# Designs tried in a protein design run: designed miniproteins, single chains, continued (3). Part 93

Each design is a single chain, and the fold is of that chain. pLDDT is the mean over its residues in the fold that is shown.

## One batch from the design tools (miniprotein)

Design m11220
Fold by ESMFold2-Fast:
Structure m11220 (fold): chain A 99 residues (1-99)
Amino acid sequence: MKIEDLSEADKYYILGLKYFEEGNYEKALQYFRKALELRPHPAVELMIEALELYLQGKKLEADRLLSRAFQLLTPEEHRRIMEALKLFTIEELEKYLKS
């Protein structure tokens, strides 16, 4: 996979996931909202709701929404996301989106 193979919406979504993995829920929310604006997706909508719950300290409710969001991804989408998470850094994705 090349970085050019990812749509702008996909790049924002991957950035959201990376910041979520780092525990930066505020940055993750910002990027998921940008991804949603470019391409509505029910998985991204649930990710945003889950992160809002994490910020409120409602971890159990947030975890339930994350499980539901994961189930809304196709096997193909899941594979592409996992590959992109391994191949691209936050810095690379942010530079590409700002250039």
Scores: mean pLDDT 83

Design m11221
Fold by ESMFold2-Fast:
Structure m11221 (fold): chain A 77 residues (1-77)
Amino acid sequence: SEAEQVKVKLQFRLIAMESEVFVAERQGAPESVVQQLRNIIDSARQRAEQLVQQGRYDEAMQVMDEATRQIQQLLAS
């Protein structure tokens, strides 16, 4: 189903973002940066799950894309 396909895609995106946080922490990123990364992922997860429950699949994927952009921007700073 479309819902199942979107759930799988969201899971892969979340794993990718969590991996970036793990790498940043292991490379000695400041605690404040690591906490901001975790907050971005947690907020995105909650919002995307809510959107999937509402059948708003495109918006759920947009939330994941925006979270990825925010993580990349924070790590570039």
Scores: mean pLDDT 87

Design m11222
Fold by ESMFold2-Fast:
Structure m11222 (fold): chain A 93 residues (1-93)
Amino acid sequence: MELGEKLIKLGEELIELGKKNSSQGLIEVGEKLKEMGELIIKGEEEKDLKLIEEALKKAEEILELGKLSKDKKLEEIGKEAVELAKKAKKKLE
């Protein structure tokens, strides 16, 4: 399964969980994961490094939200998102 598609699916799952638990933090992280996944898919298809760099910025925002949420799992998701965006960038360089 492609990286961008996995991130979109994870984002959708977190949005659903956030709606059930009334967690704005989960909803916001999920929405940013979907945006990041879409940017990675487009950046890889178009070979556009700028789109991948935008995805990395979204990943850094997810990590910041995870740290502010006091939720260790959200922080771990943010750390993984940053590493995945860096890996995608390295493939296009």
Scores: mean pLDDT 82

Design m11223
Fold by ESMFold2-Fast:
Structure m11223 (fold): chain A 81 residues (1-81)
Amino acid sequence: MLLELVELGREGRERFREELIKQGYSEEQAEAAAEAVRIDALTGNRGGALRLMSKAGLSKELELLALERTGELAKEIAELL
């Protein structure tokens, strides 16, 4: 169970990172957004995720995409539990 949650979070993170890079975002922006999604979806630390994205200088558009993906990943995690 715990290992499955960690794996799902890592896979969701890498998938979102790949999608952002394909959309033309930089490696740094994609990494920050994907990591924010992972920590928020796994732990519910929305404040930490928003601070991480803010420090990385992400646009509001990218922040909204990350919040949407967080909701999707959180649903997948909830279905596993």
Scores: mean pLDDT 82

Design m11224
Fold by ESMFold2-Fast:
Parts: structure tokens; C-alpha cells; sequence
Structure m11224 (fold): chain A 56 residues (1-56)
């Protein structure tokens, strides 16, 4: 189970790896949404779900 901060960092890392232009503020917002809906996800799982929701 990841914190919002850990999930946001994972989202930014995965976005950079996949060449997706994403700001830290956008990553934090996505992390909050994903963690609210799925609080038991790991940081990596939250990042994959967030980018999948964005179509990446």
C-alpha cells in the first residue's frame, strides 16, 4: 500500500519512461483519485492504472 506521494512519484517515473508529458501537479491529482478509489494498490500498480486511464 502506497502513500499519495509514493504513487505520484511512480506515476511521474512511469510517464517519463513511456514518453508521456505529465506535470507533478497532474501526477499528484491522479494519485489522489487512484488512491481514493483503490487505497490498497502499490505505487507501481497505481501508476499503471493512472496511465491506463489516460490512454497510455
Amino acid sequence: MATVEEAAEAILRLAKERGVPLTRDQAIRMARVVKALHPDLTAEEAAELALDMLGF
Scores: mean pLDDT 80

Design m11225
Fold by ESMFold2-Fast:
Structure m11225 (fold): chain A 92 residues (1-92)
Amino acid sequence: SEAVELMEEGLEAAKKYIATKDEKYLDRAIEAFRRAAELARAAGDEELVQIAEEAIALVEEMRKNPSVQTLSTNLLRMEELLEEARRRAEAA
């Protein structure tokens, strides 16, 4: 699924932010998740829209509070959200 691929790109951008501390990767993560949400909305997949929007909120929280605790917790949650998105795509 193109939406799932965009969510994977968003997660990889978030990981690059953690590694580099370069905010351009936060912008890339938000853009990828936003595009995933747009595709999900066009497809009528409201649950996938919610997953993508939650991922955007996690990235925005990382920008506002870039503590080790926030980065670690939010990355783990994003990984769980992406696993759910992949599982849903395989079931469709």
Scores: mean pLDDT 87

Design m11226
Fold by ESMFold2-Fast:
Structure m11226 (fold): chain A 58 residues (1-58)
Amino acid sequence: GAEAARESGERGARSLEEAGLAEGAKAVHDAGMQAAKDGLDANRGARLSARAATLAGA
């Protein structure tokens, strides 16, 4: 649900911040929060977060 999108966005943002990609981190966090607020599919937020984590995690 909305909480999953929020948590996914926050985790993705944290991973990007750790990699030094602050601008990307903010974008991922904002996208996750927007998905939660608009009642969009929580899977969209999760996919965005997973992509960001993959980019930051290497």
Scores: mean pLDDT 67

Design m11227
Fold by ESMFold2-Fast:
Formats: structure tokens, C-alpha cells, sequence
Structure m11227 (fold): chain A 69 residues (1-69)
């Protein structure tokens, strides 16, 4: 179980990533996890590449889902 401090540190790290780094990580997660939901969420991050706010929001959803696996 992830502690609140670990979640806060992780969110700070996520917010400090560039959109290029978020896209790269989404692509890596899509290849690493053959789970259909992870692939669908990663595709949403990739689709949002031209909208920084949407990309961050979809990236957070992807990471939240992966953290529950």
C-alpha cells in the first residue's frame, strides 16, 4: 500500500516531468503492460500530445490505474 507521502512525492515528480517525458513513459507503459485498460489510457495520453492540460490529466489517469495493478 502506497503511503500519502509516497503519493505526494510521486505527484510532484509527475508534475515536474515534461510533456515529452510523459509521452515517452506512456509509450513504455503501453509496451510493458499488455493490459487492455493500460493500453487504452496510454493511447489517450498519446492522443492528447497537442494539448498540455489534457495530456497531464490523461497521464495522471494512466498512472493512477497502473498503481492499482
Amino acid sequence: TTSQEELDAYEKKVNSLSNEERLALAKELKEYFPHPEVQALADKVIAAKDDPEALLAEFKKLLDYVSKL
Scores: mean pLDDT 76

Design m11228
Fold by ESMFold2-Fast:
Structure m11228 (fold): chain A 70 residues (1-70)
Amino acid sequence: ALTPEQHQQLEQILQQLSQEFPQAAAIFKNADDLLQALTVEVGADKVVALLNNFNQEKLQVLAKKYLSKF
Protein backbone atom coordinates (compact mmCIF):
# COMPACT_ATOMS: atom_id res chain seq x y z
CA ALA A 1 0.00 0.00 0.00
CA LEU A 2 1.16 3.53 -0.78
CA THR A 3 1.38 6.37 1.77
CA PRO A 4 -0.80 9.45 1.05
CA GLU A 5 2.37 11.32 -0.02
CA GLN A 6 3.35 8.56 -2.49
CA HIS A 7 -0.19 8.53 -3.93
CA GLN A 8 0.03 12.33 -4.38
CA GLN A 9 3.40 11.88 -6.14
CA LEU A 10 1.74 9.39 -8.55
CA GLU A 11 -1.04 11.92 -9.27
CA GLN A 12 1.59 14.62 -9.94
CA ILE A 13 3.59 12.29 -12.23
CA LEU A 14 0.43 11.39 -14.19
CA GLN A 15 -0.47 15.11 -14.46
CA GLN A 16 3.03 16.00 -15.74
CA LEU A 17 2.92 13.05 -18.16
CA SER A 18 -0.51 14.24 -19.42
CA GLN A 19 0.86 17.78 -19.93
CA GLU A 20 4.18 16.90 -21.62
CA PHE A 21 3.43 13.48 -23.23
CA PRO A 22 -0.37 13.18 -23.71
CA GLN A 23 -0.12 10.07 -25.94
CA ALA A 24 1.75 8.13 -23.22
CA ALA A 25 -0.61 9.43 -20.52
CA ALA A 26 -3.67 8.26 -22.53
CA ILE A 27 -2.69 4.65 -21.66
CA PHE A 28 -3.56 5.35 -17.98
CA LYS A 29 -7.09 6.11 -16.73
CA ASN A 30 -5.90 7.16 -13.25
CA ALA A 31 -2.94 7.03 -10.82
CA ASP A 32 -3.82 3.43 -9.81
CA ASP A 33 -3.45 2.29 -13.45
CA LEU A 34 -0.04 3.98 -13.57
CA LEU A 35 0.92 2.27 -10.27
CA GLN A 36 -0.07 -1.16 -11.69
CA ALA A 37 1.91 -0.56 -14.90
CA LEU A 38 5.02 0.53 -12.92
CA THR A 39 4.67 -2.47 -10.57
CA VAL A 40 4.54 -4.88 -13.55
CA GLU A 41 7.56 -3.26 -15.27
CA VAL A 42 9.97 -2.65 -12.31
CA GLY A 43 8.50 -4.66 -9.40
CA ALA A 44 6.69 -3.44 -6.27
CA ASP A 45 9.93 -3.02 -4.26
CA LYS A 46 11.38 -0.62 -6.87
CA VAL A 47 8.23 1.50 -7.34
CA VAL A 48 8.72 3.30 -3.98
CA ALA A 49 12.38 4.09 -4.84
CA LEU A 50 11.30 5.36 -8.29
CA LEU A 51 8.69 7.69 -6.71
CA ASN A 52 11.17 9.02 -4.11
CA ASN A 53 13.78 9.82 -6.81
CA PHE A 54 11.48 10.94 -9.64
CA ASN A 55 12.72 13.78 -11.88
CA GLN A 56 12.34 15.22 -15.43
CA GLU A 57 14.83 12.73 -16.94
CA LYS A 58 12.90 9.77 -15.48
CA LEU A 59 9.64 11.30 -16.78
CA GLN A 60 11.09 11.33 -20.33
CA VAL A 61 12.34 7.73 -20.01
CA LEU A 62 8.90 6.61 -18.75
CA ALA A 63 7.12 8.41 -21.63
CA LYS A 64 9.41 6.85 -24.28
CA LYS A 65 8.95 3.38 -22.77
CA TYR A 66 5.14 3.52 -22.94
CA LEU A 67 5.05 5.21 -26.37
CA SER A 68 7.22 2.35 -27.76
CA LYS A 69 4.48 -0.18 -26.83
CA PHE A 70 2.48 1.04 -29.85
Scores: mean pLDDT 74

Design m11229
Fold by ESMFold2-Fast:
Structure m11229 (fold): chain A 70 residues (1-70)
Amino acid sequence: KQVELLREAIKNAGLSDKAKKSALEALELAEQGNGEEAEETIRSGLSDEDISKLEAAFRKLVKEELAKRA
């Protein structure tokens, strides 16, 4: 599931402890359907560098998963 890939990206993106905690909390909110609160949690808890690292890690994991399915 996409949620598992995002959780792995959060763990492997090299985020600070604070950013990692905020990202995991935002993921929990998104799983509950609170996408707006999840985005606000990310904006409050992650720097632009942390967001960039997370996006890069997630994109890489998604690409590898799609390659394994095709």
Scores: mean pLDDT 77

Design m11230
Fold by ESMFold2-Fast:
Structure m11230 (fold): chain A 84 residues (1-84)
Amino acid sequence: SEERKQSLQASSLTMLGLGEGVGLAMETRINNPAKADEVARLAAEATRLTQQGAEALLQDEEKGQQLFEQAQALLAEARAIADA
């Protein structure tokens, strides 16, 4: 069914977002410990937005997509901080 396809897509996007955030936070703790707390905070916020996006996607695809885009922007910001 269409609902099942949307649910599977939401789960896949959530797992990808969680993996990226956790990986970045762990790598920053090893390679740039002075910035680890800030990166972890941004990664946690991106994780929350990813979960909200997955829930919203089942009711409103446009809103779900916007939340995923916001999560990706925060992950990009966290990466820039980790690399600086």
Scores: mean pLDDT 76

Design m11231
Fold by ESMFold2-Fast:
Structure m11231 (fold): chain A 98 residues (1-98)
Amino acid sequence: ATATIDAINTALSSLSGNWQAVNVKNGLNSDKTAFQDGTEFTLVNTVTGGTIDVTISNKTVTVKSNFALTPAEQTQIQGAIAKVANLSDYTFVWEQTV
């Protein structure tokens, strides 16, 4: 949903580089306080071409990147997503696909 894209892009403004959220499926609940199960979105770095696919389901946030994420980058990405909605009871899973 457009509101979810806008919220994520606002949170991403704190990250280094030029990150944009695209292709949101499901997104935030009606109260805009939590991510719905089956929420999917892609983060694209417009400078490097790096992509990160995020899937949120069953209290798990799965982050798949096409490049190697450093621990610092993982912390920044988790922090940015957590600014959109509370994820304190969620587990983050980090995967590299390419």
Scores: mean pLDDT 75

Design m11232
Fold by ESMFold2-Fast:
Structure m11232 (fold): chain A 60 residues (1-60)
Amino acid sequence: GLSAEEARAAAEAGVAAARELRAQGHPKGYFGSAMMGARDAASDPEAQARAEAAAREALA
């Protein structure tokens, strides 16, 4: 599974991708894209939860 640092990096990458999509006029799925990117990077449920939490924090 991902370390806390790896989960945060994955979440930040997902947030950056979501912001870019929104900037291109894709508001649909903006938040979902960030969460999905974080989840896809996590190989286990605990790491997935950390990645989602980090993505929520990064979007705040």
Scores: mean pLDDT 60

Design m11233
Fold by ESMFold2-Fast:
Structure m11233 (fold): chain A 100 residues (1-100)
Amino acid sequence: MKDILELLERMKKAFDETLKEIEAEKDVKKAQTRLMLTMGSIETSIAILLTLAKRTLSPEEVAKLEKEIRKVREEMLKKALELAKKKNIPEEFIQELINT
């Protein structure tokens, strides 16, 4: 579990750094595309981590990890939505992020 939680923390840090780069992007459409790709990459990484956890951890440890991942995902989504609003990215894209 500790190694998986460490990977999750590294993912959070990489995400925050990527959001700073997106915030610096002057082209709104490029910023939107990069934000979309970043969110998709995070969802894929989470799915892989959960698959690995289910194979290597007890059901009780998996439940704790799923709860932690849910909190991290909610925090990441909130940051992504705040950045999208700040960059004036279209509402349609915001709805797509929420529905993903």
Scores: mean pLDDT 79

Design m11234
Fold by ESMFold2-Fast:
Structure m11234 (fold): chain A 91 residues (1-91)
Amino acid sequence: MAARREAFEAELRRIQAEMDAKAAEAKARGDYDLVLQITAKGILEAMDLMVRYGLATREEVRAALAEAGLDEAELRRRAEEYDAYLKKQAE
């Protein structure tokens, strides 16, 4: 259990660091739409990580998003926009 939690925390920190770095770059350029897209992608990746490590079920994650006032469909749409942006940047 402890080793699994440590692995989860390490991967969560990696996702947060990557998201923060990319969001800071977008924010410095005044691209707030891109900041929202990056944030949505990070939230979904963190939620999937929780489910993958057995720390939460998909039902619990969905309930938590609803309780926080977050629309899962809107988050997925914004994350897809970020994936499209990354594909375009990759040439």
Scores: mean pLDDT 80

Design m11235
Fold by ESMFold2-Fast:
Formats: C-alpha cells, structure tokens, sequence
Structure m11235 (fold): chain A 81 residues (1-81)
C-alpha cells in the first residue's frame, strides 16, 4: 500500500539521519569541523526530524513518531552541552 511505502521511506530517512548525525559527531571529535558547524548540523537535523514527525503523526505512524522523538531527545541533549 501507499502507507506501507511511506512508512518504509520514513524508516530509510531516519536511518540516513542517524548516520549523518554519527558522521557529524565523528568529524567534530576529529577536529575536522568547528563547534559552530557541529551545532548548526544538529539544528538542521532537528528541523528535518520535526518535519518528519508532523507528517508521521498525520499518517498515524506511532512507532515512527516514537523513533523520531527518541532521536530528537538525543539532539536536544547534545545541543544542551
């Protein structure tokens, strides 16, 4: 169904965002990017997740919303440092 296809797309998007965040953190820890660039990347990831959450909520994808909330909490904790 179209809904199952959208759910798959959300899962793939979440995995991509998790990988991007891990790479961003690794680059920061290696001294390849500044703290400001790292924090900007985290803010961009947060904005994308908030957009994904709004769409997932409209579709009733509760498990996807939960995964998004968990990743948002991780980003917020990192930004609070």
Amino acid sequence: SMLEEKEKNFKEGLESLREDLRGLRAAYEAGEISEEEYREGLRNGKAELEKMKAEAEKLGLKDIVKEIDELLAEIEAELAK
Scores: mean pLDDT 87

Design m11236
Fold by ESMFold2-Fast:
Structure m11236 (fold): chain A 77 residues (1-77)
Amino acid sequence: VKEEVERLLEEAERLLTEPQLDPSLSGEEREAKINEAKKLAQEALELAKKNKFPGQQEYLERAEELLKQAELAFAQL
């Protein structure tokens, strides 16, 4: 479970970072990546809340931070 949460968080982080690194992406492509990142961060948050594991609190905080970042990125589109 911990590895699954970590994988979801890493994927969400990648999707939020890609639009910042590639200025050639269209607005539609940026929006799609940000929306996918939001979905993955939400899934990670729900999975972390439902399952107890060592370091759970850090993963919950990280998922919440990524959701906040995705919302800010969407607002900047």
Scores: mean pLDDT 76

Design m11237
Fold by ESMFold2-Fast:
Structure m11237 (fold): chain A 61 residues (1-61)
Amino acid sequence: MEYRIEAKYDPANKTITLSVLSKDDELLASKDVPITDDMTSAEIGQMLQDAVAELEQKARE
């Protein structure tokens, strides 16, 4: 099944929302990743990678 991952940054809450959407734009899974000013680019990248892996696992169930 084809899906896409959409990332949306909310600057007011300093949160990146990752959403897995089907080809018909149906929401399959989502996860919020909080970002703080103390985080490095590497830490943010790792958190996003972990969140994507979790979402892909949920989308396959």
Scores: mean pLDDT 76

Design m11238
Fold by ESMFold2-Fast:
Structure m11238 (fold): chain A 61 residues (1-61)
Amino acid sequence: MLREEAYEIGYRGGLEGKGAEAVVAAALRVVGDSLDRGDPDSAARAREAARAAEEGVKEAL
């Protein structure tokens, strides 16, 4: 699931000592490739992925 993938990217970035903003941006780029552009729900799914990546970074620290 996209949220699980974003969380994993966040967790790995956190372990590497990367800043949360940079890791979230990287996760959103990867997840964004899997989202259907033009779907109103894609924005909500992207926001959920961002939250998952942020949580991953936080748990890695």
Scores: mean pLDDT 69

Design m11239
Fold by ESMFold2-Fast:
Structure m11239 (fold): chain A 87 residues (1-87)
Amino acid sequence: MMSLEEQLEFLEELLEKLEELLRKYAADGKVSPEEAAQLRELLERARELLERAKRSTDPEVQRRYLGEALRALTEALGLLQRIEEKN
């Protein structure tokens, strides 16, 4: 099982990769303004949750924020996959 520190590092790397994919797809004209807005909201929410996890000293609170960040990142990944499929 991954430690909380390893989970945080993994999710931060995933966030960075998804932000890069969004920029690439937007630059290629593959993303509508509405899709771009939804993705930015999900990625910004994930970033906020990861920052809250980093500031917490309570492992239970950290797990909750990391779990919520994973959900937001999973939703963003799903949307990016749909964008790829239609192009």
Scores: mean pLDDT 85

Design m11240
Fold by ESMFold2-Fast:
Structure m11240 (fold): chain A 71 residues (1-71)
Amino acid sequence: SREDELQKLYEELVEEVKKRISNPEDQETVERSLRHVRQYSLSRDVPVEQAREQMLRTKDQLVTGLLAERA
């Protein structure tokens, strides 16, 4: 189902975040944002491909921003 596919992507992205971001508070910030994007996509009946792109962009933007702040 769409819910299962987005949940699987969420879990995969959380593991990627844990590998790149060592700070637990920063990890929680990214995880929370990804949960919000997932929930919004499900509630608005957003197509799976668009929801995936949005989650990937959100993860990339937040991870890049956090790494830049800590540099």
Scores: mean pLDDT 83

Design m11241
Fold by ESMFold2-Fast:
Structure m11241 (fold): chain A 100 residues (1-100)
Amino acid sequence: SLEEKLKEIAEKLSGSDEEREEAFKEFEELLYSTKSAEEVKELLELFKKIASEKEFNMFVAQLDAYLQDPERMSQQFPIVSKLSEEKKEAIKEFIDEYYS
């Protein structure tokens, strides 16, 4: 069911602005449900395998923007208010490695 949900999220990233917003909210819920920084990285790696390169590049760029400006972005995507510092650091490390 997780793989099926990630496929649905990936498909929404290719859609309208409203579908992309829904995709980010659904992925945020999955991130919040993780129990550790390691599970966060595993979730991101699994999503990378399921999403197309174009969809995943768009996703990572938007996720990076939300983490770099949490005060401004938390009004639209409250990821920074729900995740521990350890989990946010795991996402930042993943993004840095992805752009390397």
Scores: mean pLDDT 78

Design m11242
Fold by ESMFold2-Fast:
Structure m11242 (fold): chain A 69 residues (1-69)
Amino acid sequence: SREEQEERQRQIEEATQRLEEHQAKMDEYEQKALEQRDNLDLTRELIIEGASEGVHAIGAAVEKLSLEK
């Protein structure tokens, strides 16, 4: 039980790290928008997609925790 709790915490930390990576990519795309004003619409779409992938990665990790025996 305690060992299982440690494993769950590791997976949560891993998922958190992935979310931070996605957030960093969003910041990068926002900076690019400042340079390419004509591409602002495209940059917004990329930011939205990046955020969605981050949430999806967290959700997948949580589901895996629930399914593992």
Scores: mean pLDDT 72

Design m11243
Fold by ESMFold2-Fast:
Structure m11243 (fold): chain A 80 residues (1-80)
Amino acid sequence: MAEEYIKKAEEALEKGDYVEAARYAGLAYKEALKQGNEELIKRAEDIMKRIAIEADEETLKKALEAFSEASGLKARILEN
């Protein structure tokens, strides 16, 4: 399923929907971490790098929030 999330993230990027792209990248990242799949982790990171380059400041902030929530990384740190 991580590869399906990567595909959806890339489709959202092509449409300029950076927040949805970040959400799917976060879901892919979470699944890739569970699998220990370094290639899928790298692909999710590459999507986030593209968002950081292409998105404006306000959209980037929302995209980073969506990625953090979907991946569970930031939420787990802040809620402890």
Scores: mean pLDDT 79

Design m11244
Fold by ESMFold2-Fast:
Structure m11244 (fold): chain A 59 residues (1-59)
Amino acid sequence: PPRRQRLAVLRRQMEANPAGLSVAGLAEAVGLSPFHFQRAFKAEFGVSPHDTLRAARAA
């Protein structure tokens, strides 16, 4: 599927079950470096993957 759809699925997974997830592991899952993953994710959703995981863990 397109990168945009992959990022949307990952964001949903991050929000539903953030335990044990890392930005580096998520980047590997979509074939990106952590740097490029952070850029692509923030461009798509307006928030960083790190901020998304932090918020999900606090809920």
Scores: mean pLDDT 79

Design m11245
Fold by ESMFold2-Fast:
Structure m11245 (fold): chain A 116 residues (1-116)
Amino acid sequence: APVDQLEAWKNAIAYYSENDLERAHAMIRVASKDPKKMEILVQGLIDVVDELAAYAREIGDDDTAARLDKLRDDIKTLLAQYKAGKITGDELAEKMMKIVEELHELRKRIEAFARS
């Protein structure tokens, strides 16, 4: 895919992981058949997790920050396994859909903490 399309794909997953879980899941399923799109999508989610972890620390939500740090490490491990051919694109997609659901719940926790 052209570089502009991969960048748009990365920006789209960041947006939909926050705002539209069904579209985020649809993107992950499409990426399961395209190693380049999957790598870019997973990297986009790592960036989102890192930004949320930094924000959680800034507001003093250290518990949620620690959970996000672990989630980042889990995502990086899954991407490494995928790149090494140890898991399939479909297996990675199933795990990433669950991770996006967990990320959505952690985001709600941060929002609730910020209002406390």
Scores: mean pLDDT 87

Design m11246
Fold by ESMFold2-Fast:
Structure m11246 (fold): chain A 80 residues (1-80)
Amino acid sequence: SDEEKRKFLAETFEKVLKALEDVPVEVQQKFVDFFNELATEYEEGKISPVEMLEKAAEYAESLGLEEVAEILREAAEELK
């Protein structure tokens, strides 16, 4: 259901924020800004939740945020 998907996305976001705690602030800001742009596209219906998570994971990987990228990739696989 949409409620279950929203809950899952919220839980995924909490895990991401936790993983970012030990990351330099400048890198955190880059990731958060990009994720907010993707979240806007999702709310506008331009991308699926899976596409949002996959694009966020690719960007996290490009920033060297391996734990964040893994959390997001696992979340994308679960949503299918």
Scores: mean pLDDT 84

Design m11247
Fold by ESMFold2-Fast:
Structure m11247 (fold): chain A 94 residues (1-94)
Amino acid sequence: SMERQQRLTEMGLAVQEMSDILNEQIDRTVAPEDRPEVRRWQTRQIQRLVNAALQGDVEKAQQILKEMQDRLGLDPESRKKLEQLLQTIIDASK
């Protein structure tokens, strides 16, 4: 349906924006030589988060996001934005 296609598009955009915010933080806080490893870790965490949301496991998706935020040392403003993006992903997965 058109509604299903719109939700998939909204999810994809939220995932991309989440990835962009996390990659920007990596570029600011992680040494250049360590960035490839941290980016691979981050990509795996986003995949786990999206899978948890698609399975309706909201608690697991929230926990994965919190672990990423804590490891990367995200500020309160960025954390709030990522939590809003996670809510968009969860809502689109219903």
Scores: mean pLDDT 89

Design m11248
Fold by ESMFold2-Fast:
Structure m11248 (fold): chain A 86 residues (1-86)
Amino acid sequence: PLFATRADGNLTIVTIESEDPEAAAKLAEKLFRERGYKVGTLVIGNLAYVYIYSEDSEAAAAEARKLLEEKGFKEDPSVPLPPAPP
């Protein structure tokens, strides 16, 4: 699966492109919740959006990259990022 990350204020958004976006979203949600983050997920088509709420969104983005790469995901900046959710 491919992913991209965006950090903005108190929010880090991870977009995952996968053949099974629901499984990818569930895995990411588990990984980030185990690290103490507040996490929301949304699946649309073949894309899973993971919303990580943190006071340091850049640190959260760096940790997200590390955790997903450790699970065999590849960062690809061409993966589209959605608008920030409410």
Scores: mean pLDDT 79

Design m11249
Fold by ESMFold2-Fast:
Structure m11249 (fold): chain A 82 residues (1-82)
Amino acid sequence: MDEVKKKKAEELLKKGKELLEKGDVLGAYNSASGAAYLYISLGIYNEELVELLERVAEELEKRGDLDHAAGMRELVEQLRSL
């Protein structure tokens, strides 16, 4: 296990949750995407990350950003296939 990548992924997951609660949907998207790519590269499923990605996708859809929302949902499917 790459401890440095795991720690970075955990920090990005935490940051994404905090940004989403503050209404910074774009910041949450960037942090959640970064966390997802790291967890996928490590082959690690994380349920809190899946929940965050789904919440970010819903907020992006509400704002009319359907392409980024679809990207979030694709990351969810990749995580669930691990």
Scores: mean pLDDT 86

Design m11250
Fold by ESMFold2-Fast:
Structure m11250 (fold): chain A 71 residues (1-71)
Amino acid sequence: RREELERAIAEMERLVEEAERDPSKAEEATKRVGELGERALRASASSEEMLRALQTGAAAIKRLREIKEKA
């Protein structure tokens, strides 16, 4: 449960870093982050975990949008 949340957060961050190096991956990364964000929210058992999932997802989506706009 918490392991699932931590893994989803780490994967979202890695997808952003990969898109930073290769902007062509930004579109795929955006869809993947959306999926991971949904999974992270479902894995959340507390309001604190939900806030962390939402904050990480929002930051990742914002960064990927910036990368995509540059491409």
Scores: mean pLDDT 77

Design m11251
Fold by ESMFold2-Fast:
Structure m11251 (fold): chain A 74 residues (1-74)
Amino acid sequence: KELKRRILLVLGRDPTPRTVEEIAKELGVSPGTVKRALDELVKEGYVVKTDKGYRLANTDATRAALEEIAAEEA
C-alpha cells in the first residue's frame, strides 16, 4: 500500500511520464517491485501506460486519492 501511495505522489509532482527505472531509482526500490505496483495502479484506474512511461489518470478517483495522500503528508 505505501509503495503505491509513494508512486502516486511521484507521478503527481510532474505530469511528465515516468519510466519504471526512474520511479524505482527515486523511491529506492527494485524495478520489478515498482512495475508490479504500477500494473496494479493501471488496473485500478489511477495510472495509465504511455509509450514514454507511466502517468496519472485524469479521473475523480485519482484526484481523491492524491488529495487524501497530500492531506496526510501536510
Scores: mean pLDDT 76

Design m11252
Fold by ESMFold2-Fast:
Structure m11252 (fold): chain A 59 residues (1-59)
Amino acid sequence: MSPLQRLAATLGALIERFRAGELSVEEVRERLESLYPSLSPAQRAGAEEVLTWLEAEAA
């Protein structure tokens, strides 16, 4: 699986688990941060935008 496909699959799984109440925003952040060394700056910015949106939804 390419890094982009892996990121998309991971984001989808994390969002579903967050919506199910299984993960907090902090847990989603930790899982995404573990991927940051393999991501481009643009991909990291996209992940941060998703986290910002999830944090706003959780507040």
Scores: mean pLDDT 75

Design m11253
Fold by ESMFold2-Fast:
Structure m11253 (fold): chain A 67 residues (1-67)
Amino acid sequence: SVDEAFAADRPQAEADAKELLERIEKGEVPSDSEVIAVTLLASAAGLQDLAKEVIRAHDEAVERAKK
């Protein structure tokens, strides 16, 4: 099934999302395209809460960068 296919990639999707979140927490402002790609894969893998956290952290980083 589609869910089983995404489950196979879940560890990588989780690792990528956590790495991006750590980079944002360290002060990086990643591109919108990178955030979209990582969060789409995380959501597809069933990691919706983690994807939401990455989006929130990125929104805060973008707002900080505009100042």
Scores: mean pLDDT 78

Design m11254
Fold by ESMFold2-Fast:
Structure m11254 (fold): chain A 80 residues (1-80)
Amino acid sequence: DDKIKELLEKAKEYNRQAILYGAAGGLYQIKAGVSRTTESPAVAEEEQKKSDELIEKYDKLKEEYEKKYEELREKAEKLK
């Protein structure tokens, strides 16, 4: 069924996007950790705040795309 194939392909794209957003959040968490060890306390605190905001943004995007993936996957399963 072509509809099942289209839903599964779209689900796969959403899953890939979720993985990329998760990786982006992880990179900002690492950056904040490095700044804590290499920068002055004032600079490290400013970079931590900025990184925390970006981590939260990317975590929310990851959850959104994970949900879209599961919804399309379940819809495709029901059509079989």
Scores: mean pLDDT 80

Design m11255
Fold by ESMFold2-Fast:
Structure m11255 (fold): chain A 94 residues (1-94)
Amino acid sequence: SLIEQLSGLEKDVLLTLKKHGPLSASELAQILKVSQSTVSRTLNRLVEMGLVERRRVGRRTLYSLTEKGEEAAELIEEEERRRREEDREERRRR
């Protein structure tokens, strides 16, 4: 699936944009505690995949989820929820 092609950082960017709304690359870098250059490279890939859109608002460049990106972020949240439930089940058995 599309989400299986995404790196951990790409998934983190999508989830952060879903939670916080439109953000700049510098704001994403601060939240995710990675370099702005790493975030900008990741955002460029997500824009190329059609999951994120870039828009200029005054002197700021903001990034937001597309409809496809919103769907991908929801699937990532479901996958993480399922994984946490499996981890809790394993901890009950072990």
Scores: mean pLDDT 83

